Designed miniproteins, single chains, continued (4). Designs and how they scored, part 24

Each design is a single chain, and the fold is of that chain. pLDDT is the mean over its residues in the fold that is shown.

## One batch from the design tools (miniprotein)

Design m12859
Fold by ESMFold2-Fast:
Structure m12859 (fold): chain A 83 residues (1-83)
Amino acid sequence: SLAELERLDKEARELGERAREALERGDYEAAAEALERLAELYREAARLVAQLPLPPEVREEAVKRLLEIARGYRELAEELRRK
């Protein structure tokens, strides 16, 4: 639903801020944890979008983009954990 997507957006902004603050402190573990949670939120957003009554091409493109963003956050978290 729109309300669920709005909730995910708010949580994503809060986690992004936590990741930024952690990076500023050199706390790579805390930053990685926040980015891992961001990846989870984007996967959940993709699941919600996949269930919307959108044209198939629009839905597939949106889901693919959200999953690509989730992968990016996961990869960044993995890089930070190696520091």
Scores: mean pLDDT 87

Design m12860
Fold by ESMFold2-Fast:
Structure m12860 (fold): chain A 79 residues (1-79)
Amino acid sequence: MSKTLSPEAAARISALIQQALAAQQANDNKAAADYLVQAGDELAKEEDYDLAIVYYKSALRLDPNNEEAKKRLEELEKK
């Protein structure tokens, strides 16, 4: 289940999501995916792996060639 992040982590994640949306509106799907990977990494550091997985999958929807998102997703689902 999702949990409340620290205010600083939540602010960083929100800023990254806003930048991802702005990049997507500019048709820069690679940059948008990179921002979503960073948001997922912040969530993984906070041990919110369910949300991290959601963001990595969203990054792959925007940029299927994003190797970082693929590797992070595999690491979390492999065990």
Scores: mean pLDDT 80

Design m12861
Fold by ESMFold2-Fast:
Structure m12861 (fold): chain A 74 residues (1-74)
Amino acid sequence: SKELHEEILRIIGEILRIIGEIFDLEREIEELKKNGGSEEEIKKIEEKIEELKKRREELLEKLKELSEEYEKSK
C-alpha cells in the first residue's frame, strides 16, 4: 500500500540521518585525536556513537519487517 511505502521511506530517511550523524561524530573523534583533545571528550562521543548504532540496528530490523510486508502486498 501507499501508506506502507511512505512509512518505509520515512524509516530509510531516519536510518540515513543516523548514518550521517555517526560519520560526523567519528570525524570529530579523529580531529580531537589529532589536536590533543581530552580522552573524556572522546569517550563521550564514542558513547553517543554506540547509542546511535543501537538505534540504527533497531530501525534496520523494523525496515526489514516492513519491506517484507510491502513485497507480500505486491
Scores: mean pLDDT 85

Design m12862
Fold by ESMFold2-Fast:
Structure m12862 (fold): chain A 65 residues (1-65)
Amino acid sequence: SVAKEAGDRLQGIGVAIETGFAEVRVEGDKIVLIGEPKTEEEKEFAKKLAEELSKETGREVELRF
């Protein structure tokens, strides 16, 4: 499934835990990254992660803080 593929890619990137993201979900055609980044660096990593996932999957990626 797309959710499993996105989760596997997040593990490969190795940043989800560092950015405070706990979950990856699929809602229709988009991927949702759910978390609570606490610093500006964590928010920046979250944005870069979303861009990378969007490029790799060809889907819209939404950040949910």
Scores: mean pLDDT 65

Design m12863
Fold by ESMFold2-Fast:
Structure m12863 (fold): chain A 85 residues (1-85)
Amino acid sequence: SEAEELIKEARKAAIAGKYEEALELLDKAIEADPSKEGELLALKARLLAAAGKKEEAIEYLRKAAELYKDDPEKQKALEEAIEAL
């Protein structure tokens, strides 16, 4: 899918250290497939943490957890990710 292609490009940009480009590609992926918003916000948080932006990473993990209010297992994983930062 278009969103999956954008996610692959974003991961490639992140591996190259191009975090701003990676985040832009993830925003486009959310626009292409809004059903992946929670998953992609969590991925944005991981990239922000890798870039040293821990405060922004925590904020995106909290936003992702709110979107997974009906999935206790995913909420727990996101809360654990916040605690690990």
Scores: mean pLDDT 85

Design m12864
Fold by ESMFold2-Fast:
Structure m12864 (fold): chain A 64 residues (1-64)
Amino acid sequence: MEEKKEKVLEIVDEARRAGHDREQIAEILEKEGFTEEAKKLREDPKFWLELQGEVGERVRRERE
């Protein structure tokens, strides 16, 4: 469970830094086997905002 969440956040962070939009990030997640997360990203704007917040906190923590 924790490993899956970390991998999702890693993919979102990398794709966001590369300038990919929400739909493109969802496609990347789907290709990596995170089909449920990709669907939530497309259908739920709150899920996208929450993922962005979690990615930001993860990046901040790693660089401290």
Scores: mean pLDDT 75

Design m12865
Fold by ESMFold2-Fast:
Structure m12865 (fold): chain A 101 residues (1-101)
Amino acid sequence: GRLRITKIKIEATKDKVKAVVELENASLGQTRVIGLAAAESARKAGAYDIKIETTADKVVVEAKVGPDTSGEEVARAILKGVLEAAKRLGAEVGEIELTVK
């Protein structure tokens, strides 16, 4: 079938952001592209200590919020990066959940 992002779930607090991207019909290369795009967007938004975990069906990115940014800014940057990567890969995008505490 066609590459599809079934869910993007991003949870941001003052100190941390966690993004989970769930995928169908993805190669490991495609999940890595999405994970790297998310991590690079987080870094450019001022996040640090960025961790990426990728499987065939899932990308998890966790990052700490730097002093000159906010969890919301980092979360929105990650979402934008994932959506831009999805567009380049021709992926359909399903559910998006963004929570800021």
Scores: mean pLDDT 89

Design m12866
Fold by ESMFold2-Fast:
Structure m12866 (fold): chain A 67 residues (1-67)
Amino acid sequence: MKEKEEKEKAEKLREEIEKFLVNAIDNLKDKAKMDELRKLLIELGEAIENKDEEKVKKLWEKIKELL
């Protein structure tokens, strides 16, 4: 299994979502939804550092639901 590749993919995904959120921030009326997405991105970064593949997948599913 290539754990390093999975972590790198998750980290790139986090950065792409972050850039998307920055571009969308002025057009979003629901600040609570934006705050929740930011919290999920922080947790995603922590899960990547801790090598927790299951947590990374769970957080990504939550992010997709909010988008």
Scores: mean pLDDT 70

Design m12868
Fold by ESMFold2-Fast:
Structure m12868 (fold): chain A 67 residues (1-67)
Amino acid sequence: DDAAAVERAEERGLAAQARVNELVRELAELIRRGASDEEVRRRIAEWLGVDDPVTIDNLLARARELV
């Protein structure tokens, strides 16, 4: 059943997106507390285990939209 397989994949995708949205809100709180862009980028790399500067900068930009 392709529909059931797609639905399970969508559920996993929604859970991952919700986790990223939670992280972005936490990053926005750090910015509100006076954290520097460099500190926020470091936290993104540490928390997600990502080294990709484009991904890090995109998450920083999204967090700044919430401040």
Scores: mean pLDDT 75

Design m12869
Fold by ESMFold2-Fast:
Structure m12869 (fold): chain A 61 residues (1-61)
Amino acid sequence: SEVEELKERLEELARRAEELGLEGVAQYLRDMIDSIEEKGSLSEEEKKGIEETLDSLERAL
């Protein structure tokens, strides 16, 4: 599902941030995963916001 794809991308990005010593960024991304799991679903607005954040950070990391 799209939600599972976003969680996978967040997990991969959190691992990269951790490897770079960016513990705060890694924790922020893990907290987002936890929030998604707790909610069980995302609105279209929330999905787009996460995708934009991922695209930006994936380019930086």
Scores: mean pLDDT 82

Design m12870
Fold by ESMFold2-Fast:
Structure m12870 (fold): chain A 84 residues (1-84)
Amino acid sequence: SEADKLIEEGRKALENGDYEKAVEYFEKAVKINPNNFEAYLLLGEAYRKLGDYEKAVQAFEKAVEIDPSNPYAKELLEEAKKKL
């Protein structure tokens, strides 16, 4: 899908340390599919790498909302909140 391709490109940007480009790809992915857990999780990681903890929290909150049973997403949210 188009969203899956954007997630793949975003992951490549994350791996290359291009965090702003990663954010752009993941933001486009969540705009196409606003219920995509993986895209919100990766968007939060990209914002965390940029030091934008407020936006990281927002993205991780959406991931937790999509899958409330996922302990990994909850842990990332808690860690990001501690940086505020």
Scores: mean pLDDT 89

Design m12872
Fold by ESMFold2-Fast:
Structure m12872 (fold): chain A 56 residues (1-56)
Amino acid sequence: MVGTKVTVVRIEGNKTLIAGSFPVGTKVGDLGNIVVATEGDLSTVEGPVVHGDVVK
């Protein structure tokens, strides 16, 4: 059993876009950076995210 792992699409300033539509407030990575927006099939996370970070 594994958590969902993210794919980083691009970095936009202090935010990271990841593949997949996750609800606003979803935590990503070990420090729990928060999804702040969802745009179609992409989610915007506040702060740095790397490939393979786990959705919590």
Scores: mean pLDDT 77

Design m12873
Fold by ESMFold2-Fast:
Structure m12873 (fold): chain A 58 residues (1-58)
Amino acid sequence: GAMEAARAAAIGAAGAAMAASLGRPDLQKKHEEAGREGAAAGDPELTARLLREAGVPA
């Protein structure tokens, strides 16, 4: 639903902001992409799965 989509987007955005702060544009892009996919699906668990599959530390 809309709340799950918002949670997925927030998770992706928070991770992307942290990665940007650390000078890691590669991780920033992965977080942004995972957040976008999770938001489109309305599934924050998808965002977490995509990040794990991409090798981003939990």
Scores: mean pLDDT 79

Design m12875
Fold by ESMFold2-Fast:
Structure m12875 (fold): chain A 100 residues (1-100)
Amino acid sequence: SAVNDALAKLYASQARTLVERAIEAAKQGDIETAIEYAELALEYVEKAYELATDPKVKEYLERAREYIEEAIEALKQGDIEAAIEYLKRALEYLDEALKL
């Protein structure tokens, strides 16, 4: 559905913005805020995945989901450096999904 594809793109775009905000919060040492943005980004990636019809878009969204989950775990352990690298990887996959 064209409407579902448009909504998937909108949710993926929102997730991308939230991942960027999580990176900035993590860079400032604000672990609580970084987790909040990352968890919200995860919800939007999941919504985008449910609506996406292109298998390649779904593959990129699934990879973004995995990296966001790894970032949340790293943040919970206080590993800010690892969390930022995982969030940057999630951002790359969200950008690839949005190009399709």
Scores: mean pLDDT 91

Design m12876
Fold by ESMFold2-Fast:
Structure m12876 (fold): chain A 89 residues (1-89)
Amino acid sequence: TNQQKMNEYLQKGALAYQNKDYEKAAEYYDKALSLDPNNVDGWINLAESLLKLKKYEEAKEYAQKALSLDPNNVLAKKLLEEAKKKLEK
């Protein structure tokens, strides 16, 4: 099912992130979100991977997406602030 495929991509993304393969992590999180664009954790994990890759504009955009879905999400707020601060330098 699409739910099972999404969960598989999230697991592969998390494993890649743990191995510090942030490019592969972002790729898998993108694939998961293509199946479920309302997955807040997926947007957070993608933004976090992009911060590690120094892709600050994309990290900001996806942290904002997570926050639009869950306005009280502390991790999404922190990632958004980090991305914005990096873009000011």
Scores: mean pLDDT 88

Design m12877
Fold by ESMFold2-Fast:
Structure m12877 (fold): chain A 50 residues (1-50)
Amino acid sequence: KEEEELKKKLIEEAKKNTPKGIQDFMADLQSRAEQGRKLLEEIEKKEKEL
């Protein structure tokens, strides 16, 4: 998916401007946000196909 390429780009750019300590924090946030988005997409799909 295009999202995968965007994720990598954002992470690499963040590494340049952001301290290494924050990298782990951002990775956790990104993982949780991605899970939330997947759940939202599934719910929205189910609602439309009601």
Scores: mean pLDDT 72

Design m12878
Fold by ESMFold2-Fast:
Structure m12878 (fold): chain A 90 residues (1-90)
Amino acid sequence: SLADLAEELAQRLLNGEISGAEAARKLGIGSLVQPDGHLTKEGAIVMLQFLGLSKEEAEAIVNEFAKGDILSARQLAKILLAASEKLKSK
């Protein structure tokens, strides 16, 4: 499932096995990655909506973990774990 894939990618991000750009590509949304390889807060909100969350749910999760407009791998991993839990509860 997309929830299981998001959880797997989050663990690989936390372990340093993949970049945030690679995680986005594996979720089918590599087009949301900036030219410098970073994923933005806005890009992550669109990503969570693609996974099946509402805009409001996506914004709540991303804003909880994002400290600025550009996401670190750790921040993206936390966002994907929270999104995975939310998707499993639907």
Scores: mean pLDDT 81

Design m12879
Fold by ESMFold2-Fast:
Structure m12879 (fold): chain A 65 residues (1-65)
Amino acid sequence: LEKLIDELRKNPSKEKALEIAKELEKAGYTSLAQLIRQMLEKAPESENVLETIKEVAEAVYKELK
């Protein structure tokens, strides 16, 4: 998860955002993972959506550590 977040910070992409959603789901954050997927479906190429996903992933990562 940490490495995926770092990669998303440096080069935001839909693929990295989807990988983060999968890792969150595996960690038990199923609702957050579903929200991320829905945001990507609604606006898959939006820079704002990718930034929001990065913030959510960073917040979860901080809670885990």
Scores: mean pLDDT 72

Design m12880
Fold by ESMFold2-Fast:
Structure m12880 (fold): chain A 89 residues (1-89)
Amino acid sequence: SIEELAEKLLSDDPDVRFAAARELIEKGTKEELQKVLEKLYEALNDPDPRVRALAVEAIARSGEKGKEILEKALNDPDPLVRAVAEAAL
């Protein structure tokens, strides 16, 4: 389920978290991504910039255009994460 994929974002293994974030983007509908927004917001704090960038993309695809949430990603130390956030707004 989409909820089981979102649970994998909490994995201790960064490759599992990255794979889960990619699969959420690839399989998640707008409505399904809305169901796991809280876990996607948490993924914006992930130590891996790849996971953070995919979390921004998933939040954008959910139709959630919360300026404050995406503003955090606009100030991300990684330039790729910032670029994805700018494109999502």
Scores: mean pLDDT 81

Design m12881
Fold by ESMFold2-Fast:
Structure m12881 (fold): chain A 69 residues (1-69)
Amino acid sequence: MKEEELKKRIEELEEEHKKLVKEDGNPTLLSAIGVLIAGARFALEQGDLETAEELIEQAEELIEEQKKS
């Protein structure tokens, strides 16, 4: 159950990231978000749910920062 929840959050982050890229967001910030999303997916594949959740939260924070800019 938690794995499916984290997977859904990663998918939502991937969709938000695509939208921000299309809207000409900050390239450095978008690159950082992409790396965090990729890291979260990798951690989830390794069964490291705690690391996946931390990386998801960091990506969510950067997305909110980009939206405020």
Scores: mean pLDDT 81

Design m12882
Fold by ESMFold2-Fast:
Structure m12882 (fold): chain A 70 residues (1-70)
Amino acid sequence: MRYVARAINLETGETLEVRGAESVEEAIEAAARELRARGLPHAIVFVFREADGDPLKEEVVAIVAIENPA
């Protein structure tokens, strides 16, 4: 089972996507790492479970606010 994290920066509206996570926790950690690498400490991350063969069946399984100014 694979998860996709899609994040949006609340200050700029910039978005990013991270694929290939095997857990919700891994998806959140990968998104947080990418946000820090881009200098985007404040974002909302939506975690989706990958739907086999049908992206329209992707459902949000977690929503996390990331606040990491350091």
Scores: mean pLDDT 72

Design m12883
Fold by ESMFold2-Fast:
Structure m12883 (fold): chain A 118 residues (1-118)
Amino acid sequence: MSLEELLREAKELIEEAIRAVEENAPLEEIERLLNRAIEQLTRAAELAAAEGRLDLAVLLGRLAGLLSAARLKYRAGEISREQLAEILRLLLEAVEAILAGDLPRAEALVDEAEALLA
């Protein structure tokens, strides 16, 4: 799978996760979608690193880490459904920015999502 294909699949999975959260889907469904998105972003980070794109690899690793943190905090009841949806929208916009080649915008969105999880 190419880096672009991995990022597009991650984007679609995050979009599905946002819909699942907004529709009050079971926790298991939300976690399944988020775990799949984490897997695609982790593979994308590994591929970016292998291609020598170290700044992108770090950014993709941060995205995967924040999705994992959001999933764990939501499961623990530490963040609301509305807070999870807001965080997921920021991370979706970050993936879209990466696909558009706008890494500074993606970094700013990741920083904003990280602040919401603190």
Scores: mean pLDDT 90

Design m12884
Fold by ESMFold2-Fast:
Structure m12884 (fold): chain A 66 residues (1-66)
Amino acid sequence: SESEKLLEEGFKAIENGDDEKALEIARQMAERGDVEGLRKLANYAEKQGRLDLAREIVDLIREAAK
């Protein structure tokens, strides 16, 4: 599915240290209303120590859930 593809791309961007690319993917997930995918992406960013990125993704979750 497209949600699975975006999540895989997001994880890869985080693994590569590309926080800007990860945010672009997170914004696409938010536009699709993929709150579950965004939560998984935020949790992964936190686990990788990318706290600023995780915070920005959490803010996108709030907007997508409205």
Scores: mean pLDDT 86

Design m12885
Fold by ESMFold2-Fast:
Structure m12885 (fold): chain A 67 residues (1-67)
Amino acid sequence: SMEKIEEAAKILVEKGGLSEETARKAAEAAAQLINEGFSVEQVAQLLVKETGVDREVAEEVARLLAE
């Protein structure tokens, strides 16, 4: 949902240190991967690789988007 994407983007800004634009794009991409059937672990790994956020932050975001 858009609401979960917005919440995920906030986490990426506040805990991950990303800009609002980068966080929104990352959250949207992560949500799409979850919808396509990728696991929380796979999506978290991709978020770390693409954005450089801490693993714990990436896992929190991926779990939120999978709910």
Scores: mean pLDDT 86

Design m12886
Fold by ESMFold2-Fast:
Structure m12886 (fold): chain A 99 residues (1-99)
Amino acid sequence: MKLPPLSREEARRNLEALRAAVDEVKAGYNKLIKSFKEGKIDEAKKLARELAPKMTATLLSAIGFELEVEGTDPELAAEARKLRDEILAISKKVDEALK
């Protein structure tokens, strides 16, 4: 049975919240890279561990939002996919840095 589609206002609110979460992840990643460049390896590792659960939560939110708006608003679905891909790219780089 199909769930009822999100209202346009609800979808817009959820997209704005998702964009804010992605921006927080990007800010955390930039701080992480700066710490590595400054030779603060232990600080960088701590920041990476703090960032990982935020990335996972944001990725799941992006996937969930894409599925909710798929077929009802292709523009919002495309924005969700873009945000998902940005989180996946950051997650891969953070995982490589922790090895």
Scores: mean pLDDT 79

Design m12887
Fold by ESMFold2-Fast:
Structure m12887 (fold): chain A 100 residues (1-100)
Amino acid sequence: MTFEQAAATLREAADSVLEAMEKAGADPEVLKQTREELDKIFDEMAKAESVEEARELAHRAVKTLIDGVDKAGVTSPEVSIKAVAAQLIAVGEVEDLWLS
């Protein structure tokens, strides 16, 4: 797996969470801010020079996503399930990079 592919996979997972938040009635400004912060992190992750850098950026992306969910204040099982899935994807993608 490449850092670009790992970033793309995590981005798809994050977009799924943001779509669930939007359906749950999250504030458009919170969604916009979270998307902009995530886009910057994913762009940096795609250009990462080491597994350690990619891992730190993946962790930062997950934290940004969870902070966005908390700030939006939406209560939805779909949002919670998708957020957990995104966290697991971030861990899995980084582990796959370490084994290659």
Scores: mean pLDDT 77

Design m12888
Fold by ESMFold2-Fast:
Structure m12888 (fold): chain A 66 residues (1-66)
Amino acid sequence: SDLIASQLGQRLVQDLGVPPQLATRAASAVMNLDEARLQEVVDSLPASIQAAARDLLDQALAQVRA
């Protein structure tokens, strides 16, 4: 839902300091189940936050997949 995308994007920015453009791209990729784009976003982040970002993305993917 749009709420999952909005909440994910906000958490990526607020909790991990992900740039808003990348957070929006990640949220869109989750809603489209686009694993390749998710990996592109994660790979563009600093190594120190990649695991935390992937965990948030996986939580959102589980909600979208039901």
Scores: mean pLDDT 83

Design m12889
Fold by ESMFold2-Fast:
Structure m12889 (fold): chain A 72 residues (1-72)
Amino acid sequence: ALEDLRRALLAMGVAEEEAREVVARAAAIPGLTDADVAAIQRAAVEAYLATKDPEAALAAAREAIARLEAAA
């Protein structure tokens, strides 16, 4: 799940360091589920498809993680 998220971010052009930071941050969320990881990945993919911008994909992933952190 988390490795699939990292690979998806890299495929969208996100830098390796930023992709690793996103994955590490998600992994630190207490009670993180596979559905949560899929939601983060979906948010990033939807932003990328709309913009073709890796920075938009990264921002969407970070926003999804921030919402999950606030809910934990």
Scores: mean pLDDT 84

Design m12890
Fold by ESMFold2-Fast:
Structure m12890 (fold): chain A 80 residues (1-80)
Amino acid sequence: SKIEELIKEAERLLEEGRYREAAELALEAAMEALKQIKDKEVLLKVIGLILRGIGEMLEGRYREAAELFIEAAKLALKHS
């Protein structure tokens, strides 16, 4: 799926030390995965992870942001 491809690419960018690109791609994955969630409790948890990741991005902590967005996307996929 597009989301699984985005997660794989974001993880590859993290391994390469390309943290900003990883965070941007991981955010795209998390936002796409968010659309597939039907469970309200899972939706709130995923939104919380995305908001925390955005907070990290605003502080220039792109590695931490990417990790949070990847976690959000994976959680959303597991419950889609």
Scores: mean pLDDT 89

Design m12891
Fold by ESMFold2-Fast:
Structure m12891 (fold): chain A 63 residues (1-63)
Amino acid sequence: RVEELQKAADEAEKYGLELGLTPEEASRIANRAFVEGLDRGLTPEEVLELGKQRAEELAKSRA
């Protein structure tokens, strides 16, 4: 379970980098989604979606 959530967070981090976020920003967003997923019992799909949503919000705020 933890490994699957970590994989989802890693995918969200890669997505953030593709959107043009800095490595620090992408990592922070991914780590936050992972911790939230563990705390709330989210699925890997929900963790990935949360991370992607936050990455998109940050990217749009800079456009």
Scores: mean pLDDT 81

Design m12892
Fold by ESMFold2-Fast:
Structure m12892 (fold): chain A 55 residues (1-55)
Amino acid sequence: SSMEKVKEVTTYIAEKLREIGDAADRGIAAARAVRAAGGSEEEARAAFLAGLASA
């Protein structure tokens, strides 16, 4: 039914949003680690993007 399809799509979207959130957390952690080690802002940004892409 259309209702079951809406539920399935909603669940899928929720799961994808969770995956995006997890990737963002990884990126933030990577950037923090670079800054804690005395890295540059450019290196921290690169680490953030690499962490985000590792999802």
Scores: mean pLDDT 83

Design m12893
Fold by ESMFold2-Fast:
Structure m12893 (fold): chain A 88 residues (1-88)
Amino acid sequence: AYYNLGNTYTALDKYDEAVEAYKKALEIDPNYEKAHNNLIFALMQLDKYDEAVEVQQKLYEALKESDPAKAEEVKKKLEELKGLAEAT
């Protein structure tokens, strides 16, 4: 429900509303990868790179013990987001 709501807001370029919808989806399922990816996208559209770094860091910490391969992928995106935050 909330994930689809976030996608609808994203399609309408309503990125602040999309962020709130994706955050609610993650309150229900903290490991919902698609909601995390779309939240990061919406935050990047808003130039909220510091918040995107925080979201990605929490996902990395959650995955590093349970799914090391996925955690490595998440870490690569985290380093990219840190570079964007420093440049902004």
Scores: mean pLDDT 81

Design m12894
Fold by ESMFold2-Fast:
Structure m12894 (fold): chain A 57 residues (1-57)
Amino acid sequence: SSMARAQEEREKILERAREGLIAAGLSEETADKIVEEARKKNDLEYLTRAGVRALLA
């Protein structure tokens, strides 16, 4: 179904974002928290905002 495909694409984006945050220098714990919040908020732009803030902290 279209909903299942959208969910799969969202999960792939979140998985790639997690890998990118860790590669950029965040701990796995911090990256997981950011990804979890993005999933909870249904806000993929949060990944960029929170990731940049965490890297600059």
Scores: mean pLDDT 80

Design m12895
Fold by ESMFold2-Fast:
Parts: structure tokens; sequence; C-alpha cells
Structure m12895 (fold): chain A 60 residues (1-60)
């Protein structure tokens, strides 16, 4: 089924998704503007953790 295929895909991308969620939470707690927060989350999702961390530190 399509749902089983999506579940399998989620498991393979899980580390980046978890990291993106962590960055999203941290950015929200630091009151980072929404558009910057979305950029940070996207960078983390792409595996660009160092760039995401730098942007979070600059925006907070």
Amino acid sequence: SMMEHLKKLEKETSPNMKKAAEFSKRAQELNVPEYVRMKIVMLAFEGKYEEAEKLLKEAG
C-alpha cells in the first residue's frame, strides 16, 4: 500500500526530520521570526546542520 511505502520512506529520513523538529523547537523558544525559523528547519532537513546552527545563533 502507499501508506506502507510512505512509512518506510519516513524511517529512512527520520534523523533529518528529528533534527529539523529540534531546530524548530529551539528557534520558537528563542522567538526567532517565522520566516527565519522556516529557513533553519529547511537547512536541518537538508542535513546542513552547521548552517542551521549558525543561522539559529545569529537570529537568536
Scores: mean pLDDT 75

